# Designed miniproteins, single chains, continued (3): the designs that were tried, part 47

Each design is a single chain, and the fold is of that chain. pLDDT is the mean over its residues in the fold that is shown.

## One batch from the design tools (miniprotein)

Design m9713
Fold by ESMFold2-Fast:
Structure m9713 (fold): chain A 99 residues (1-99)
Amino acid sequence: MEEEIKKYEEEAKQGNADAYVRLGLLYLKKGDIEKAIEWFEKAAELGNATAYVLLAHVYYRLGDKEKALEWAKKALEINPGSVAAYEILRELGVEVEIP
């Protein structure tokens, strides 16, 4: 795990947004939710649509419905066809019509 973290940190420094997502997932596996959120936020800043959905899902699991809703809406702004973002919004009790 530590070797994988170092590898993805180097890839992320090269501007690979997918590497930031992988780092976030590795920290979630370690139980370090705070670090996972930091890495997903970095990926989201680079426009990675998957990171927006993962942030929404993490906040939903933490019970922070307001943050989950915010990130799910941002995911739809980046990718209006995101089925995963619509699913999170529905789980939050938001009536959303898929276009």
Scores: mean pLDDT 78

Design m9714
Fold by ESMFold2-Fast:
Parts: sequence; structure tokens; C-alpha cells
Structure m9714 (fold): chain A 67 residues (1-67)
Amino acid sequence: GSGFSDRDEFLKRLIEAAEKLGLDPEKVKAAADGTGTVEQHRAFSLAARYYLQEKGLLPEGAAPAPP
């Protein structure tokens, strides 16, 4: 299971990614909590892909670029 600190750090990084991408961070937070709509899960997916690319877990160009 994920620890509280790991979850909090991951969510913080997703919020930062969402802000860089011009997405609503509250949508990302709602999707991360499992309460999100399809739109909120799309925002989460975009933020997560951007975060993973910055972390080096995705190849260059697999994630959206910031505006």
C-alpha cells in the first residue's frame, strides 16, 4: 500500500504539472481521490504523463508540452 507521504508528494507533483499545463489543479485532485468525472480524470492523466516525462519514466514527446 502507498504511504501517506508518498501519496501527498505524488499529488503535489501532479498539481505542479497541471499548473504548468494550464489545467485546473482541483480537477487533478478530485481524480486522484477517485471522485472525479471523465473530464477530471483526463486532467489527471495529462498531469501524470507530464510528471512521468519530467521524472524520466516516459520517452521524450510522450507527454504534453507546457504552453
Scores: mean pLDDT 71

Design m9715
Fold by ESMFold2-Fast:
Structure m9715 (fold): chain A 73 residues (1-73)
Amino acid sequence: YKEEAERLAPTDPARAALYRGLYYGSQLDPETAKKAAEVETDPAVRAGFRLAAAIKSGNPEELAKAQAEADAL
């Protein structure tokens, strides 16, 4: 995700921010990633943290919610 964020930054800053949140969230446990999302003010980075937490938790309901939030960017 880090390399994807770097590629997108010049042409799609919102998508780049989403991948940045995914990258940082992927380094955290699901609970810490959820807490990071709650305090994040950038909606794209927030969506990235939530998506990372949902992927790691394996909860299909949370994954569906996070995916919808990411797709809305």
Scores: mean pLDDT 73

Design m9716
Fold by ESMFold2-Fast:
Parts: C-alpha cells; structure tokens; sequence
Structure m9716 (fold): chain A 52 residues (1-52)
C-alpha cells in the first residue's frame, strides 16, 4: 500500500539523515553531503506519493 511505501521510505530517510550526522561528526563533509542529498531525494519521493 502507499502508506506502507511511505513508512519504508521514511525509515530509509531517517537512516540516511543519521548517517549524514555521523559523517559530519567524523569530519567527513563529503559523505555527510551525499547522505543529506539521499535523504532529500527520499523526501521528495514521499511527497510525490502523498500527493497521489
């Protein structure tokens, strides 16, 4: 279902966001940016599913 898909994507986005924070804490700005971009792309996908 769409709700199940959103739940999975939400969990994935939260994990990516946490990995970005861990990378920032480790001083890996490039990795942090990549994870934040992944989380943002995931959020856009969720918004598309919510709009349908």
Amino acid sequence: STEDEIARLTAEGLAAFQQANEADAAGDADAALRFRNEAQANGIRIDELRAA
Scores: mean pLDDT 86

Design m9717
Fold by ESMFold2-Fast:
Formats: structure tokens, C-alpha cells, sequence
Structure m9717 (fold): chain A 62 residues (1-62)
């Protein structure tokens, strides 16, 4: 599933920005809340912030 692939990318040591952009382009509106929760819970703060920025959410993780 798209959400499982996104979770794997967010948990990776190196952020693959191009693949994240592609997956986010395929996410339905119904899945956006799950994506936001996943980004906020991300171990990789850079990856989480990148996803939130692509969704238009102005929040910074620390």
C-alpha cells in the first residue's frame, strides 16, 4: 500500500525526497490525516517536516 511505502521512506536513514513526492501525489484526501499522523510521529524529524511542508502544513518538528 502507499501508506506502508511512505512509512518505510520516513523510517529510512537517508530521505528519498523524489520518492516521497511521488507517493504523496498518489494519496487520496481520505488518507491525508493518516499521513499527517505518520509525519508527526516520524523518528526522522527532517523527513516528517518535509512531508508536512508538501501537505501545506506550517509546523516545525524538534
Amino acid sequence: SILEKLKKLLEAEELNEDEVRELLGKISPEQISDVVEMALSSKNLEAGNFVLKLLGIDVTLK
Scores: mean pLDDT 75

Design m9718
Fold by ESMFold2-Fast:
Structure m9718 (fold): chain A 90 residues (1-90)
Amino acid sequence: LALAALALGLLALALGRVALRLADLAGNREALAKAIAALLAAIGAIFLAEYALKTGDVKAAVEALREAVEALGLAVEALREALRALAEKA
């Protein structure tokens, strides 16, 4: 569970970073704000997953997985918004 949370958190971080770059390229403040929010959520999920890995705390691992899934959802939404903003500029 903790390894799965870490993997999903890292994926959310990667997608959030792509969203941030695209939002910056598009020059769209709303897309940029969403990308930043997604990155912060991903970082939180990763730290909680790492804590769960170090302690073996199953409850922490489950919460880390929930946070990682939520962060992934935010990252996908941020990416979707950044792509929309970029398409408007192109």
Scores: mean pLDDT 82

Design m9719
Fold by ESMFold2-Fast:
Structure m9719 (fold): chain A 55 residues (1-55)
Amino acid sequence: MSEEEIERAAKNIREAGEKYGVPEEVVEEAVKLAREGRLDEAQRLMVGAAIRQAS
């Protein structure tokens, strides 16, 4: 991924974390996955955490 894509993905992940009350540890892990180009895993991690908060 380009650096711009990584920064945009990280910003989107952090914003979703704030909106859905995802623990910061999970948000940082998702950002790390996004930096590694593992966007699908980052999304899966964030969605799983958001579902737990909604339940």
Scores: mean pLDDT 77

Design m9720
Fold by ESMFold2-Fast:
Structure m9720 (fold): chain A 64 residues (1-64)
Amino acid sequence: MARLTVVARFADGSTEVLVEDAPATAETLRAAYARAQALGAVSAEVTIEADGVRTVADLEVVAP
């Protein structure tokens, strides 16, 4: 199973680790995204690590 790390970024430039080394499932990502929305984050950095390959993507966080 691939590993997932999600870091929320806020408008003031601060960051918060929401999920670290969790299973890279749609459920885990959805829960992390919902938490980022609830906290008022402006973006979330998603890192997926599978088979020695690291992929990083920035997601815009839309208000709930």
Scores: mean pLDDT 80

Design m9721
Fold by ESMFold2-Fast:
Structure m9721 (fold): chain A 70 residues (1-70)
Amino acid sequence: MENTFFKKLPKGRFLSPEEQAALLIYAVALATEHEDPEKLREWVIEQLKKLGLEKYVEAFKEDLDKRFGL
């Protein structure tokens, strides 16, 4: 399975609280069935921006698009 977002997370240090929150959002989004994947995708992107993690937005889009066939 391709985990583009996970691969971009730092591997040599503890994750920040914001990075931990993003990882939890990522795990829940991929594990849960959704009736509207586009709406989920928009919501997840908004949460990442609020956490100051805009650098991961493209990786999140890629992983969600692959998961839901968008």
Scores: mean pLDDT 70

Design m9722
Fold by ESMFold2-Fast:
Structure m9722 (fold): chain A 84 residues (1-84)
Amino acid sequence: MRKGALHATSGALLVVAAEVNLELGDREAALADLRAAAELAREAAREGDTEGAIEVLERAAELARDLDPELAAELEEEVRRLRE
């Protein structure tokens, strides 16, 4: 679906924004970007782009491990659920 692909693409761009904010030392902005990316990934999954959603959530979880381990665990659980 076109909407799912757009949400996954937007989520991927927010993960890149989080990486940039993390490099700049803005941990709060990076966390906000990762949370926004997760919401877009959930929208992508609802629109039928499960693969795009998984890719965004996995990348967000990887970045979140050092920033917020609880968020990383939540995102990793969502990936497991989507793969089932």
Scores: mean pLDDT 83

Design m9723
Fold by ESMFold2-Fast:
Structure m9723 (fold): chain A 93 residues (1-93)
Amino acid sequence: SEAERLEAEARELLARAREALKAGDVAAALAELERALELARKLKKLGYYEKALELLKELLELAKEALKKAPKELVARAIGLLLRVLGDLIELE
């Protein structure tokens, strides 16, 4: 199913983001998280709210970690991602 493929791809991106954060590569982590957010949004648009909600909750935790680890140059990008994830979570109720 398309939903299963999108979920699997998003989970792989989240795993890569975790590894990047462990390595101190906040820029790589933010790029992977931004891609995962787009996949979560596609799942939401297709009506797979439970899958999107689960991914958005993981995205929120990783976005918070990325912000804590962000160098000055990436702080605005990390805040922007965090706010977008929070907005999508609020819409799902």
Scores: mean pLDDT 89

Design m9724
Fold by ESMFold2-Fast:
Structure m9724 (fold): chain A 76 residues (1-76)
Amino acid sequence: MREEAEELAERTAELARRAGEALLAGRDEEAERLAREAEELAREFKELAEKLEPEVAEELKEAVLRPVAEFGERLA
């Protein structure tokens, strides 16, 4: 569980970062696609994180979900 959550967290953060870069470069279609992938992984990560110790889960959620939420707002 923990290793899976960490892998999802890293992958989600990477996709969110790439989505932001694409958005800043004016590649809106690429940014939207990457943001959608990041949102899907963030949902899976959230489900796994709920099974971790509360303090650890909160730290991982902040590291992962905050970037994804920021990109979602920018695309809206």
Scores: mean pLDDT 72

Design m9725
Fold by ESMFold2-Fast:
Structure m9725 (fold): chain A 66 residues (1-66)
Amino acid sequence: EFDAIVDETAARLRAAQNGDEAMAVLREGAKRIKELYEKKGIKISDEEAFQILADAVAARLNAAAP
């Protein structure tokens, strides 16, 4: 589920202790997004999956900011 991957990635980013750990979390989340899209018959690149995840995580964090 897309929302579950985004929520899990956001939570793990908040727990990340350094930039390397944060990048590992984002790469793992992006891989899951790519696999989810492939299951739906949609081909996307690793870069596209990363951007989709990054935008979705940022949108959630910004929406929760008020």
Scores: mean pLDDT 76

Design m9726
Fold by ESMFold2-Fast:
Structure m9726 (fold): chain A 81 residues (1-81)
Amino acid sequence: KQELLEKAERYLEIGREAVEVGDARSGAMATALAMEYLAQAAPEVSKEAEELKERALKYRDDVEKVGEVIEEAEKLLEKVK
């Protein structure tokens, strides 16, 4: 449980760093992985995590939109910590 939350946080950090460098696709992929770990750690928010995963991958060519998804994902992670 705790290890899965730590992995979710780490992948969101990687996604944020990718977006800051202008790499939307790496940001989207890292965010999708973070949401998979979050859904496993906290099944109560699994639907929200899956929606954010799909949105990140849908917007994978748009740095600004991936950044917005990462911000929502960070808020969701903080709610379950």
Scores: mean pLDDT 84

Design m9727
Fold by ESMFold2-Fast:
Formats: sequence, structure tokens, C-alpha cells
Structure m9727 (fold): chain A 73 residues (1-73)
Amino acid sequence: LLAALEAALAALLAATEAGDEEAIRAALGRVLALLRELLASGDPELIAQALALAEAADRRLNELLGLEQPALE
């Protein structure tokens, strides 16, 4: 599950860089499905690791979309 989530997040990032809206929607759908499976597992450590991966992907997406300032100094 974690490896599949990591791959799905990587696909989402690649689709975002390419500007492929259809690929973005497909990858996002896969990420959400995998997160739902992880939550259903009831494993708090696995869930925590999945959240960390999602947070890292969110930061990179914000950078790609220009929504976050990478240098504040």
C-alpha cells in the first residue's frame, strides 16, 4: 500500500508538471482510493507514514503551482 501510494503521488506530480488535467484527475483518484484503504487498515503507523508522504507531495505540488514561497529570506 505505501509503495503504491508513493507511486500514485509521483504520477500526480508528473501529471501536474505536464499540465495534463485528465492524468491529474486519474492520479488523484488513485491517491484517494489508496488513502481510504490505508485508513481502513487501522494501522496507525502505516497511516502516519502515508500522511507524511501526502504532506511531502502537497508541498511539491504547491511549489509546482507557485502557491508556496520556497525562499522566505
Scores: mean pLDDT 72

Design m9728
Fold by ESMFold2-Fast:
Structure m9728 (fold): chain A 74 residues (1-74)
Amino acid sequence: SSLKQRLLELIGEILRIIGELEDIDLEEKKIEEDESLSEEEKEKKLKELEEKKKELEEKRKELMKEMDELDKQS
């Protein structure tokens, strides 16, 4: 059914976003621990990652809401 196909698509996209968020957390830690970077360079890179993380978290929230709405239609 089309509903089952959409649910699988949403699950796949949510899992992809969760993976990207985990990768960002690991990248943030690497930046914080990188002695070759100045404090200003670290702050700039961490700020860029924080913005990306916020966008991904918002998208995840929207997808989870769509999953909840599909579950109610089942």
Scores: mean pLDDT 85

Design m9729
Fold by ESMFold2-Fast:
Structure m9729 (fold): chain A 75 residues (1-75)
Amino acid sequence: MGEELLAAVPELVARQAAAGAPISPEAVEELRKGAQALAEGKYEEAIEHFRKAAELDPVLEGLAEAAIEAARKAQ
């Protein structure tokens, strides 16, 4: 769900910080915008934000792909 993805962003950031591998702040912002758009039913907008997040930080590619699939399934 979109709200679940929105809540997951801070936890993902915390996990990466604990591992010593910081995530790009710009990529985190795109994940946040994508999760918010998904929660609001703006699926195309959410998909574009998730793609940008993966492009900005490749470590987020798996999460972004899963989020894009969730957005497509929710349509």
Scores: mean pLDDT 70

Design m9730
Fold by ESMFold2-Fast:
Structure m9730 (fold): chain A 104 residues (1-104)
Amino acid sequence: SPVQEQILAALDEVLALALDTLARMRQSSPRQQVLLQTITGFRMIGLSTEVWLLAKQAKDPRALAMADVFNEGVREIYRLLVANASEEEITAVAERTRARIEAL
C-alpha cells in the first residue's frame, strides 16, 4: 500500500534520527545531551503528526492502526534514547515496529 510505504519510510527516518542523536550525545556534555534529546523529541513529534495526518486522509481502515503502531514505536525509541540505550536495542525496536506495521 502507498500509505504503508510512506509510514515505513517515516520509521526509517525516525531510526536514522535516533541513531545520529545517540552518537552525538555520547560525545556531548550533560547539558548538550538534554538539548539534543529535546530537539530530537520535537522532530519525532513532527514525524508522528505527519504520519497521523497521512493515516487520517487515507481511505484504508488499516492506516490508523499502522499510525498507532508507528507512534508506539517512536515513543519506545525516544525512551531508549533518553536512557542512553545501545544502538542494537533502538534498532531492534524499529525492526519490531516495522514487522508489526507490515503485518497490518
Scores: mean pLDDT 91

Design m9731
Fold by ESMFold2-Fast:
Structure m9731 (fold): chain A 62 residues (1-62)
Amino acid sequence: MVGEELVAVEDYKATKKDELDLKKGDILEILEIVDEDYLLVKSKKTGKVGKVPRKYLRPSTK
């Protein structure tokens, strides 16, 4: 899973300082699995790093 790219399936607004805002269609690289609910990711669009809830992400496939 680390190094995989995921796509945001809907918009998400960060609620904590260590989280990222997501827009639907954003491509994110998994840097670390934090816990069962959160991933540490890097935005391919902005280069920002932060935690996001896993439920807003899906594998980036054709």
Scores: mean pLDDT 78

Design m9732
Fold by ESMFold2-Fast:
Structure m9732 (fold): chain A 59 residues (1-59)
Amino acid sequence: LREEAERAFLEGDYETAVRLLEEMRRRGEKLSAADLLLMAFALNKLGRTDEAARLHAEA
């Protein structure tokens, strides 16, 4: 899932990157600071800046 999320991010598919990281969280995987920052960057690219700022503070 993490590799797929990173690949989606690199390909500009920010919605898929966020979805895959949320799937990891749903499966009980603890997101690392790096995972949270990746999700925050993807959310910023999608214009979801408030959600991105919240995750950046969590990381």
Scores: mean pLDDT 79

Design m9733
Fold by ESMFold2-Fast:
Structure m9733 (fold): chain A 78 residues (1-78)
Amino acid sequence: LLEEAKRLLEEGERAFEEGDLERALELYRRAYELAVEAEGPKSLLAARAFANLMDVLLRQGKVEEARKLLSEELKKIE
């Protein structure tokens, strides 16, 4: 789980650098899910994956989707 999450995060970073925002979004979403499962939602790995996921959504102009996702995740931390 932990190694898989790290691998997906690295693949997402490469896709993002190549301008493939859809692939980066998918990879960061999967990395976040696995990071939360492995180390919990407050872990550094989960935080990095989530931050990258938010960055991709904002760059795609999906502001409302980004706001919804942020609100849902903040509720899980409380």
Scores: mean pLDDT 78

Design m9734
Fold by ESMFold2-Fast:
Structure m9734 (fold): chain A 70 residues (1-70)
Amino acid sequence: SSSAARSARIHALLARGGELVARARALGDPELEAQVRELVKQAVRALSAGDFAGAEALLDEAERLIREAE
């Protein structure tokens, strides 16, 4: 059903956000961790508003910042 697919997508995006915060923390850069946390926070707000594309774009930006620091 559409509802089950939506719930699975929300769960996957929330899990991705948590993983990105953990990866940023592991790098030991407090400015990077703060930036990633803020992007994940914005992604959660986007999900609450039903903006899945916006949430994915914010998480992609967080991942880009982490990859550049790795």
Scores: mean pLDDT 86

Design m9735
Fold by ESMFold2-Fast:
Structure m9735 (fold): chain A 63 residues (1-63)
Amino acid sequence: LVGAIAVATEDFVATAPHELSLAKGERVLVLAEIDEERVAVESLATGAVGIVPKSKLRVVGRA
């Protein structure tokens, strides 16, 4: 997953420190895998970095 481009499959609202809010259809670069359920990503629209659930993302390519 690291180095992959993924798309948010639904809106995600950050509710915890270090989480990143995403809009459905937003593209992100996967920077690191935190655990089995979570990844650190960079928003390609804003450049913001944060943690999001893997379940909210679909991989569509590589950077």
Scores: mean pLDDT 79

Design m9736
Fold by ESMFold2-Fast:
Structure m9736 (fold): chain A 74 residues (1-74)
Amino acid sequence: SSTEKAIENARKAIEEEVKKGDYEGALTLAQILVQELKEQGVPKEEILKIAEELAEEFKFSDEQKKIIRDLIEK
């Protein structure tokens, strides 16, 4: 699906930014993914689960997690 492809593409891009130490770039990519999933009509609860899985995988800070969560809640 386009959703699965978007998630996998974002995961790979976030991984590369994290490897470079570019946590601001990684956060930006996560925010872009959230917006893309919203535009595709993915339910908020599913976007939250996807975001939580990515944040856990890439060890996002509590501040970064809050930024992503606040964006989803809008």
Scores: mean pLDDT 86

Design m9737
Fold by ESMFold2-Fast:
Structure m9737 (fold): chain A 89 residues (1-89)
Amino acid sequence: GMMEEAKRLARRALELLKKGVEAEMKGDRLTAEIYRGLALIHIAVLKLMGFEELAEEVLEVMEEVERLLEKGDYEEALKLAEEAIKKYE
């Protein structure tokens, strides 16, 4: 149903976030920005579908990952993204 589709979108957003972290770790800022944008689109779709709680959970993970990346804590950012993905398996 719609909930299963919403969880799939949440997982996709988190997978895109992880790819963005991996790109940032390699110094590929353009690829990282593209993955960030794609993750934000998935979050926006979740909100449009009425899954505000799931959208907020994914957004909070993204904000914490971005905070860790700004500090240069790349491995911790990657770990956070991976653990968040497991929640939606």
Scores: mean pLDDT 88

Design m9738
Fold by ESMFold2-Fast:
Structure m9738 (fold): chain A 87 residues (1-87)
Amino acid sequence: MPGAVTAVLELKLSAKPTKEEADEMTARMTAAASAVPGTLSASASYDSKTNTVTVTIVAEGPEAAKAAVEAAEKAGKEWKDELEKKR
C-alpha cells in the first residue's frame, strides 16, 4: 500500500509464561495495536527459546505505526507486570 509502514516490536520477558499466558499476552498486544486508528494489520508470536514476544505491525504511515507500537508495548508491559505478580 502507498505510505504503509511495517514496524516490529520485541519484548523480552523476565518470567517464563505458560502456553495460556503466552497466548493471552500475544492476543492483548495484537488487540492493543489493532485498536489504533491507521493500523492495517498486527500479529504477535511468542518464542519459548528466547522468552521473547515479537509483534509485527503494518500501519498507514509512520505516526500510526508509532502509536500502534506504543500501544502494543504498553499492553505487553502491563501484562508482564501481572505475570511477575503471580510468581
Scores: mean pLDDT 82

Design m9739
Fold by ESMFold2-Fast:
Structure m9739 (fold): chain A 67 residues (1-67)
Amino acid sequence: LEAVEKVLLALLLSGKRELTREEAIERAVKEHGLSEEEARRAVELCDKDGSGKVTLEQCLEVLRELR
């Protein structure tokens, strides 16, 4: 849960509509104190379509499902 929330924060603070998986992982690790493993798992959960990108809507859906 916490890892997905930090990925969502990375997206919100990036000012971009979407991030690549690598960009989301890097920002979550460097700016929000996530481990690389935690960030990768959170990004995998958000990138359900396998597009290689993570959107705000996908992260919010994951948080709703896990709550």
Scores: mean pLDDT 76

Design m9740
Fold by ESMFold2-Fast:
Order: structure tokens, then sequence, then C-alpha cells
Structure m9740 (fold): chain A 56 residues (1-56)
């Protein structure tokens, strides 16, 4: 089972990973926030962060 982190931590992680990979950091951060909202939780997994970065 993947470890879950808070949406704030996931947003920060997505921003940094997107910046490192030449993606749009703001778009990646926003995508993670939407994923967490759709789940009805304030948490996201590392896998969800990776998906958000790939979409950016």
Amino acid sequence: MKEEISVGEAQELAYRLAKERGKDPEKAALAVVFIAAMKGSGKATREEVEIAVDLA
C-alpha cells in the first residue's frame, strides 16, 4: 500500500518534481489538489503525485 501524505505536502512535492522534469509546476500542483478533492480526502499518494506531474 502506498503511503499517503497531506494535500499540501503533495502539492509542494508535485511542484518540485514538475520543475525538475521541465513540466509546468503550477499545473502539476493544481492537478494534485483536484485529485485529492475528487477522492473526498485531504491526502494524496506518491503515485497520484507522479500522475499529476506527468499530466503537466
Scores: mean pLDDT 79

Design m9741
Fold by ESMFold2-Fast:
Structure m9741 (fold): chain A 75 residues (1-75)
Amino acid sequence: SVDELLKKAFTKEEIEEMVKRLIENSDDVSTAVAALLAISMSEDKEFQKEALERIYKESKNPDVRELAKKLLEKL
């Protein structure tokens, strides 16, 4: 399925690296979109929650923090 292909494209380690880059380089909108999309495709709800909470607390971009908060509310 498409979901299985997407899961194969992004490991937890790759998503964690994207989150780190998003926090450190929040001016790169493409990195922000990629990280948030990868997190949303994870089947691990606890991992999703922790990744989104980290972005919400540590991101320097207020728009990225707002998106992370909205995604957390939908979990």
Scores: mean pLDDT 73

Design m9742
Fold by ESMFold2-Fast:
Structure m9742 (fold): chain A 68 residues (1-68)
Amino acid sequence: MIDDIVSQIRQIADQMVNTPDPARVQQLHQQMIDLNRQYADITGSQTDLDRGNRAIDAFQADVMARIA
């Protein structure tokens, strides 16, 4: 289960880097947040949720800056 979630997050990250569409980046960002929530629910860690969400938000900001 965890390995599947991590694999999905990596696939979404690859899609975000290769997407020229800001609206698509926003959709992929939400999917990563949803997957990180599932990851944190499995680990039972609020720290994992908060850290993962911050990393995902920073990654999206970097991708959006590259598109602009």
Scores: mean pLDDT 83

Design m9743
Fold by ESMFold2-Fast:
Structure m9743 (fold): chain A 69 residues (1-69)
Amino acid sequence: MEELRRRVEEAMRRAGLAPEEQERVLRAMEEDPELAERMLEAVRSQGWDDPEANRAGLRQFLAEVERAR
């Protein structure tokens, strides 16, 4: 989790997510670490270095977490 969390925090900073969105991502990762790993692994294959891809991937992750609830 620590390595994954570190990457997500860096991606959020580069993507310019609002503080509220950042809190939601971190909370979702803590509530369901397995889902977080699966979603972030899928997004990583699309090029995590791109700020637009980072934003899209993180928002897709949040949408999947919300749908799973």
Scores: mean pLDDT 67

Design m9744
Fold by ESMFold2-Fast:
Structure m9744 (fold): chain A 65 residues (1-65)
Amino acid sequence: GEEAAEKIMELTGFSREKARKIAEGAVTLARELGREVAVDYLMRELGLSREEAEEVVELAVRELG
């Protein structure tokens, strides 16, 4: 289960270490503030589309949360 990190690497070209930290951050945001806050964060910080951000959050929550 490294699906969220691997998807982030595919979409951004970031290292596995950085992608893993982003996935962990997305799970934390989704748990504490809700899934939509995590989606908006990824769109704003990484420049992902809503569709891409929603997929990353879904994978991260399934794997890590």
Scores: mean pLDDT 84

Design m9745
Fold by ESMFold2-Fast:
Order: sequence, then C-alpha cells, then structure tokens
Structure m9745 (fold): chain A 64 residues (1-64)
Amino acid sequence: MMSKKKKIYEEGKKKLEEAKKKGASNDELIQLIGETARQLKALGASNAEVAKVANELYNKFIPP
C-alpha cells in the first residue's frame, strides 16, 4: 500500500512536470513545490523530510 506522503510527492512531481511542459515560470514552479511541502507537513512529515523533498523538486525542475 502506497503511503499518503508518497502519493503527495508523486502528485506534486506530476503537477510540476505538467506545468513545466506548459511553459510555467520559475515562480509558478516554486509555488507548486511550496504546495507539496505544505501538504507533507499537514500529514506530519518532519521539517527534515519536507526540506529534502522540496530540495529534490527544486533541483530537478528549477534550472541553475
């Protein structure tokens, strides 16, 4: 059974991939990362877990 945290991560990643494909700005992508982080915190994810997920999504979707 997939955890709720994993489902939120996968949905957030899917939304980011779709938004980037549609030409979303870096600000819009950062907003979506923030929404994913907020949902993980609501499920009781630690600050370290949330920071790790946000950093992974940021590094993947926001170019250097």
Scores: mean pLDDT 80

Design m9746
Fold by ESMFold2-Fast:
Structure m9746 (fold): chain A 64 residues (1-64)
Amino acid sequence: MDKELEEEVRKEAEKLYEQGIDGVVTRLVSEDADHREYIVGFYSKATGYKGEVKRLVVGRPAPA
């Protein structure tokens, strides 16, 4: 897994942990030559609530 993706997921998970969100699921939804877009779902393991979704883009922007 890309280090940037792991770091961003960790930061978001820590913020949501205060709300009882302590589960994470990551899916790759699109990919370019230098970019990958992931959908990251956050949920509560205690209640099973799945409502928090983040879209994260990882990679370097290509020169215009």
Scores: mean pLDDT 68

Design m9747
Fold by ESMFold2-Fast:
Structure m9747 (fold): chain A 82 residues (1-82)
Amino acid sequence: SMEKAQEYNKKGEEYFAQGKLDEAIEEYQKALKLDPNYKEAARNLTKVEGAVLEQKLADPNASITEIIGAELRKIGAELQLE
């Protein structure tokens, strides 16, 4: 379980490095489902959610609802880090 959580965290880091933000989020969430106390995965999730928010703020086609959704997800990830 712990070893598998580390594997998911590594996959998330690889996707994040490639700019595949949605795939990175999915892998970090899988890591945290296996180990909710996995601080590194929680920090990584917070960073990716922040990147999604920045991307939406820079996107002229993003709706206000999408931007608010991204901000709330970032806050949720920060709360998981505690």
Scores: mean pLDDT 85

Design m9748
Fold by ESMFold2-Fast:
Structure m9748 (fold): chain A 101 residues (1-101)
Amino acid sequence: SLAKQREEQRKKLLANLREQVAKLDAQLAAETDPQRQLRLRLRRALYEAGIAALEGDLERAREHIAEAERLLSQLTQASDMERAVFELSIAVQRTVIRQLE
């Protein structure tokens, strides 16, 4: 059934996102530069927002997006392109959360 196929796809996507969070946690444990730590935490917050949205926890997804925005505001050593990519990622996640309401 289509419902079963969608559930299997959701589970695979969740597993992938959780793996990305685990990789970021390992990188954070080794990172000593504050600006690089902010980048890793920002990426982590975006993946956590995706996980929460896929699990139907839209409140938690919004909390992770707010954390990503807070971290982006603290990022002082970023190129215009890097900042634009993070802003786009936040905007995409906000749109997804809004569509799930």
Scores: mean pLDDT 89

Design m9749
Fold by ESMFold2-Fast:
Structure m9749 (fold): chain A 65 residues (1-65)
Amino acid sequence: ADEKAKEGEKKGREGFELGKQGKYEEARRMADEGAKLVKEAGSEASPELRKRAEGAAVAGYSLGG
């Protein structure tokens, strides 16, 4: 559970960094994967990790869209 939330955060952050580099398609894909991992982690993940992963995914979408 925590592992999926952490991976979701990582993918969201990678999406944000890719968006900053102008790789918008890759940024959106990473944000989508991050959001999916956060959803799969559910309530079994730490609430803090889940919120961080959601925030990172939103940041990725903001640059990718």
Scores: mean pLDDT 70

Design m9750
Fold by ESMFold2-Fast:
Structure m9750 (fold): chain A 88 residues (1-88)
Amino acid sequence: MMEENKEKFKKKLKEEFPDISDEAIDTFIELVERAEELTEEARRAGAGASEEELEEIREILERLRRLLEEGRIDEAVALFKELVEQSK
């Protein structure tokens, strides 16, 4: 079930990033679940990201959503860690 997989993902993220707030994790999960909708809204609103950047973000969030739906929690956490590393 998606809800159970979200809870497992949240728990794993808290283990890897103990200082992350529950609110931050919940917001990130919402972004993952609504990736297509939120990316389209950002594009329509003229967000400061390029079309290429928005498409890349959407693809990553969609991949995370698929991993969570499949119960591949460790891979979802690994992808999140890669995103954090790339933002340095």
Scores: mean pLDDT 74

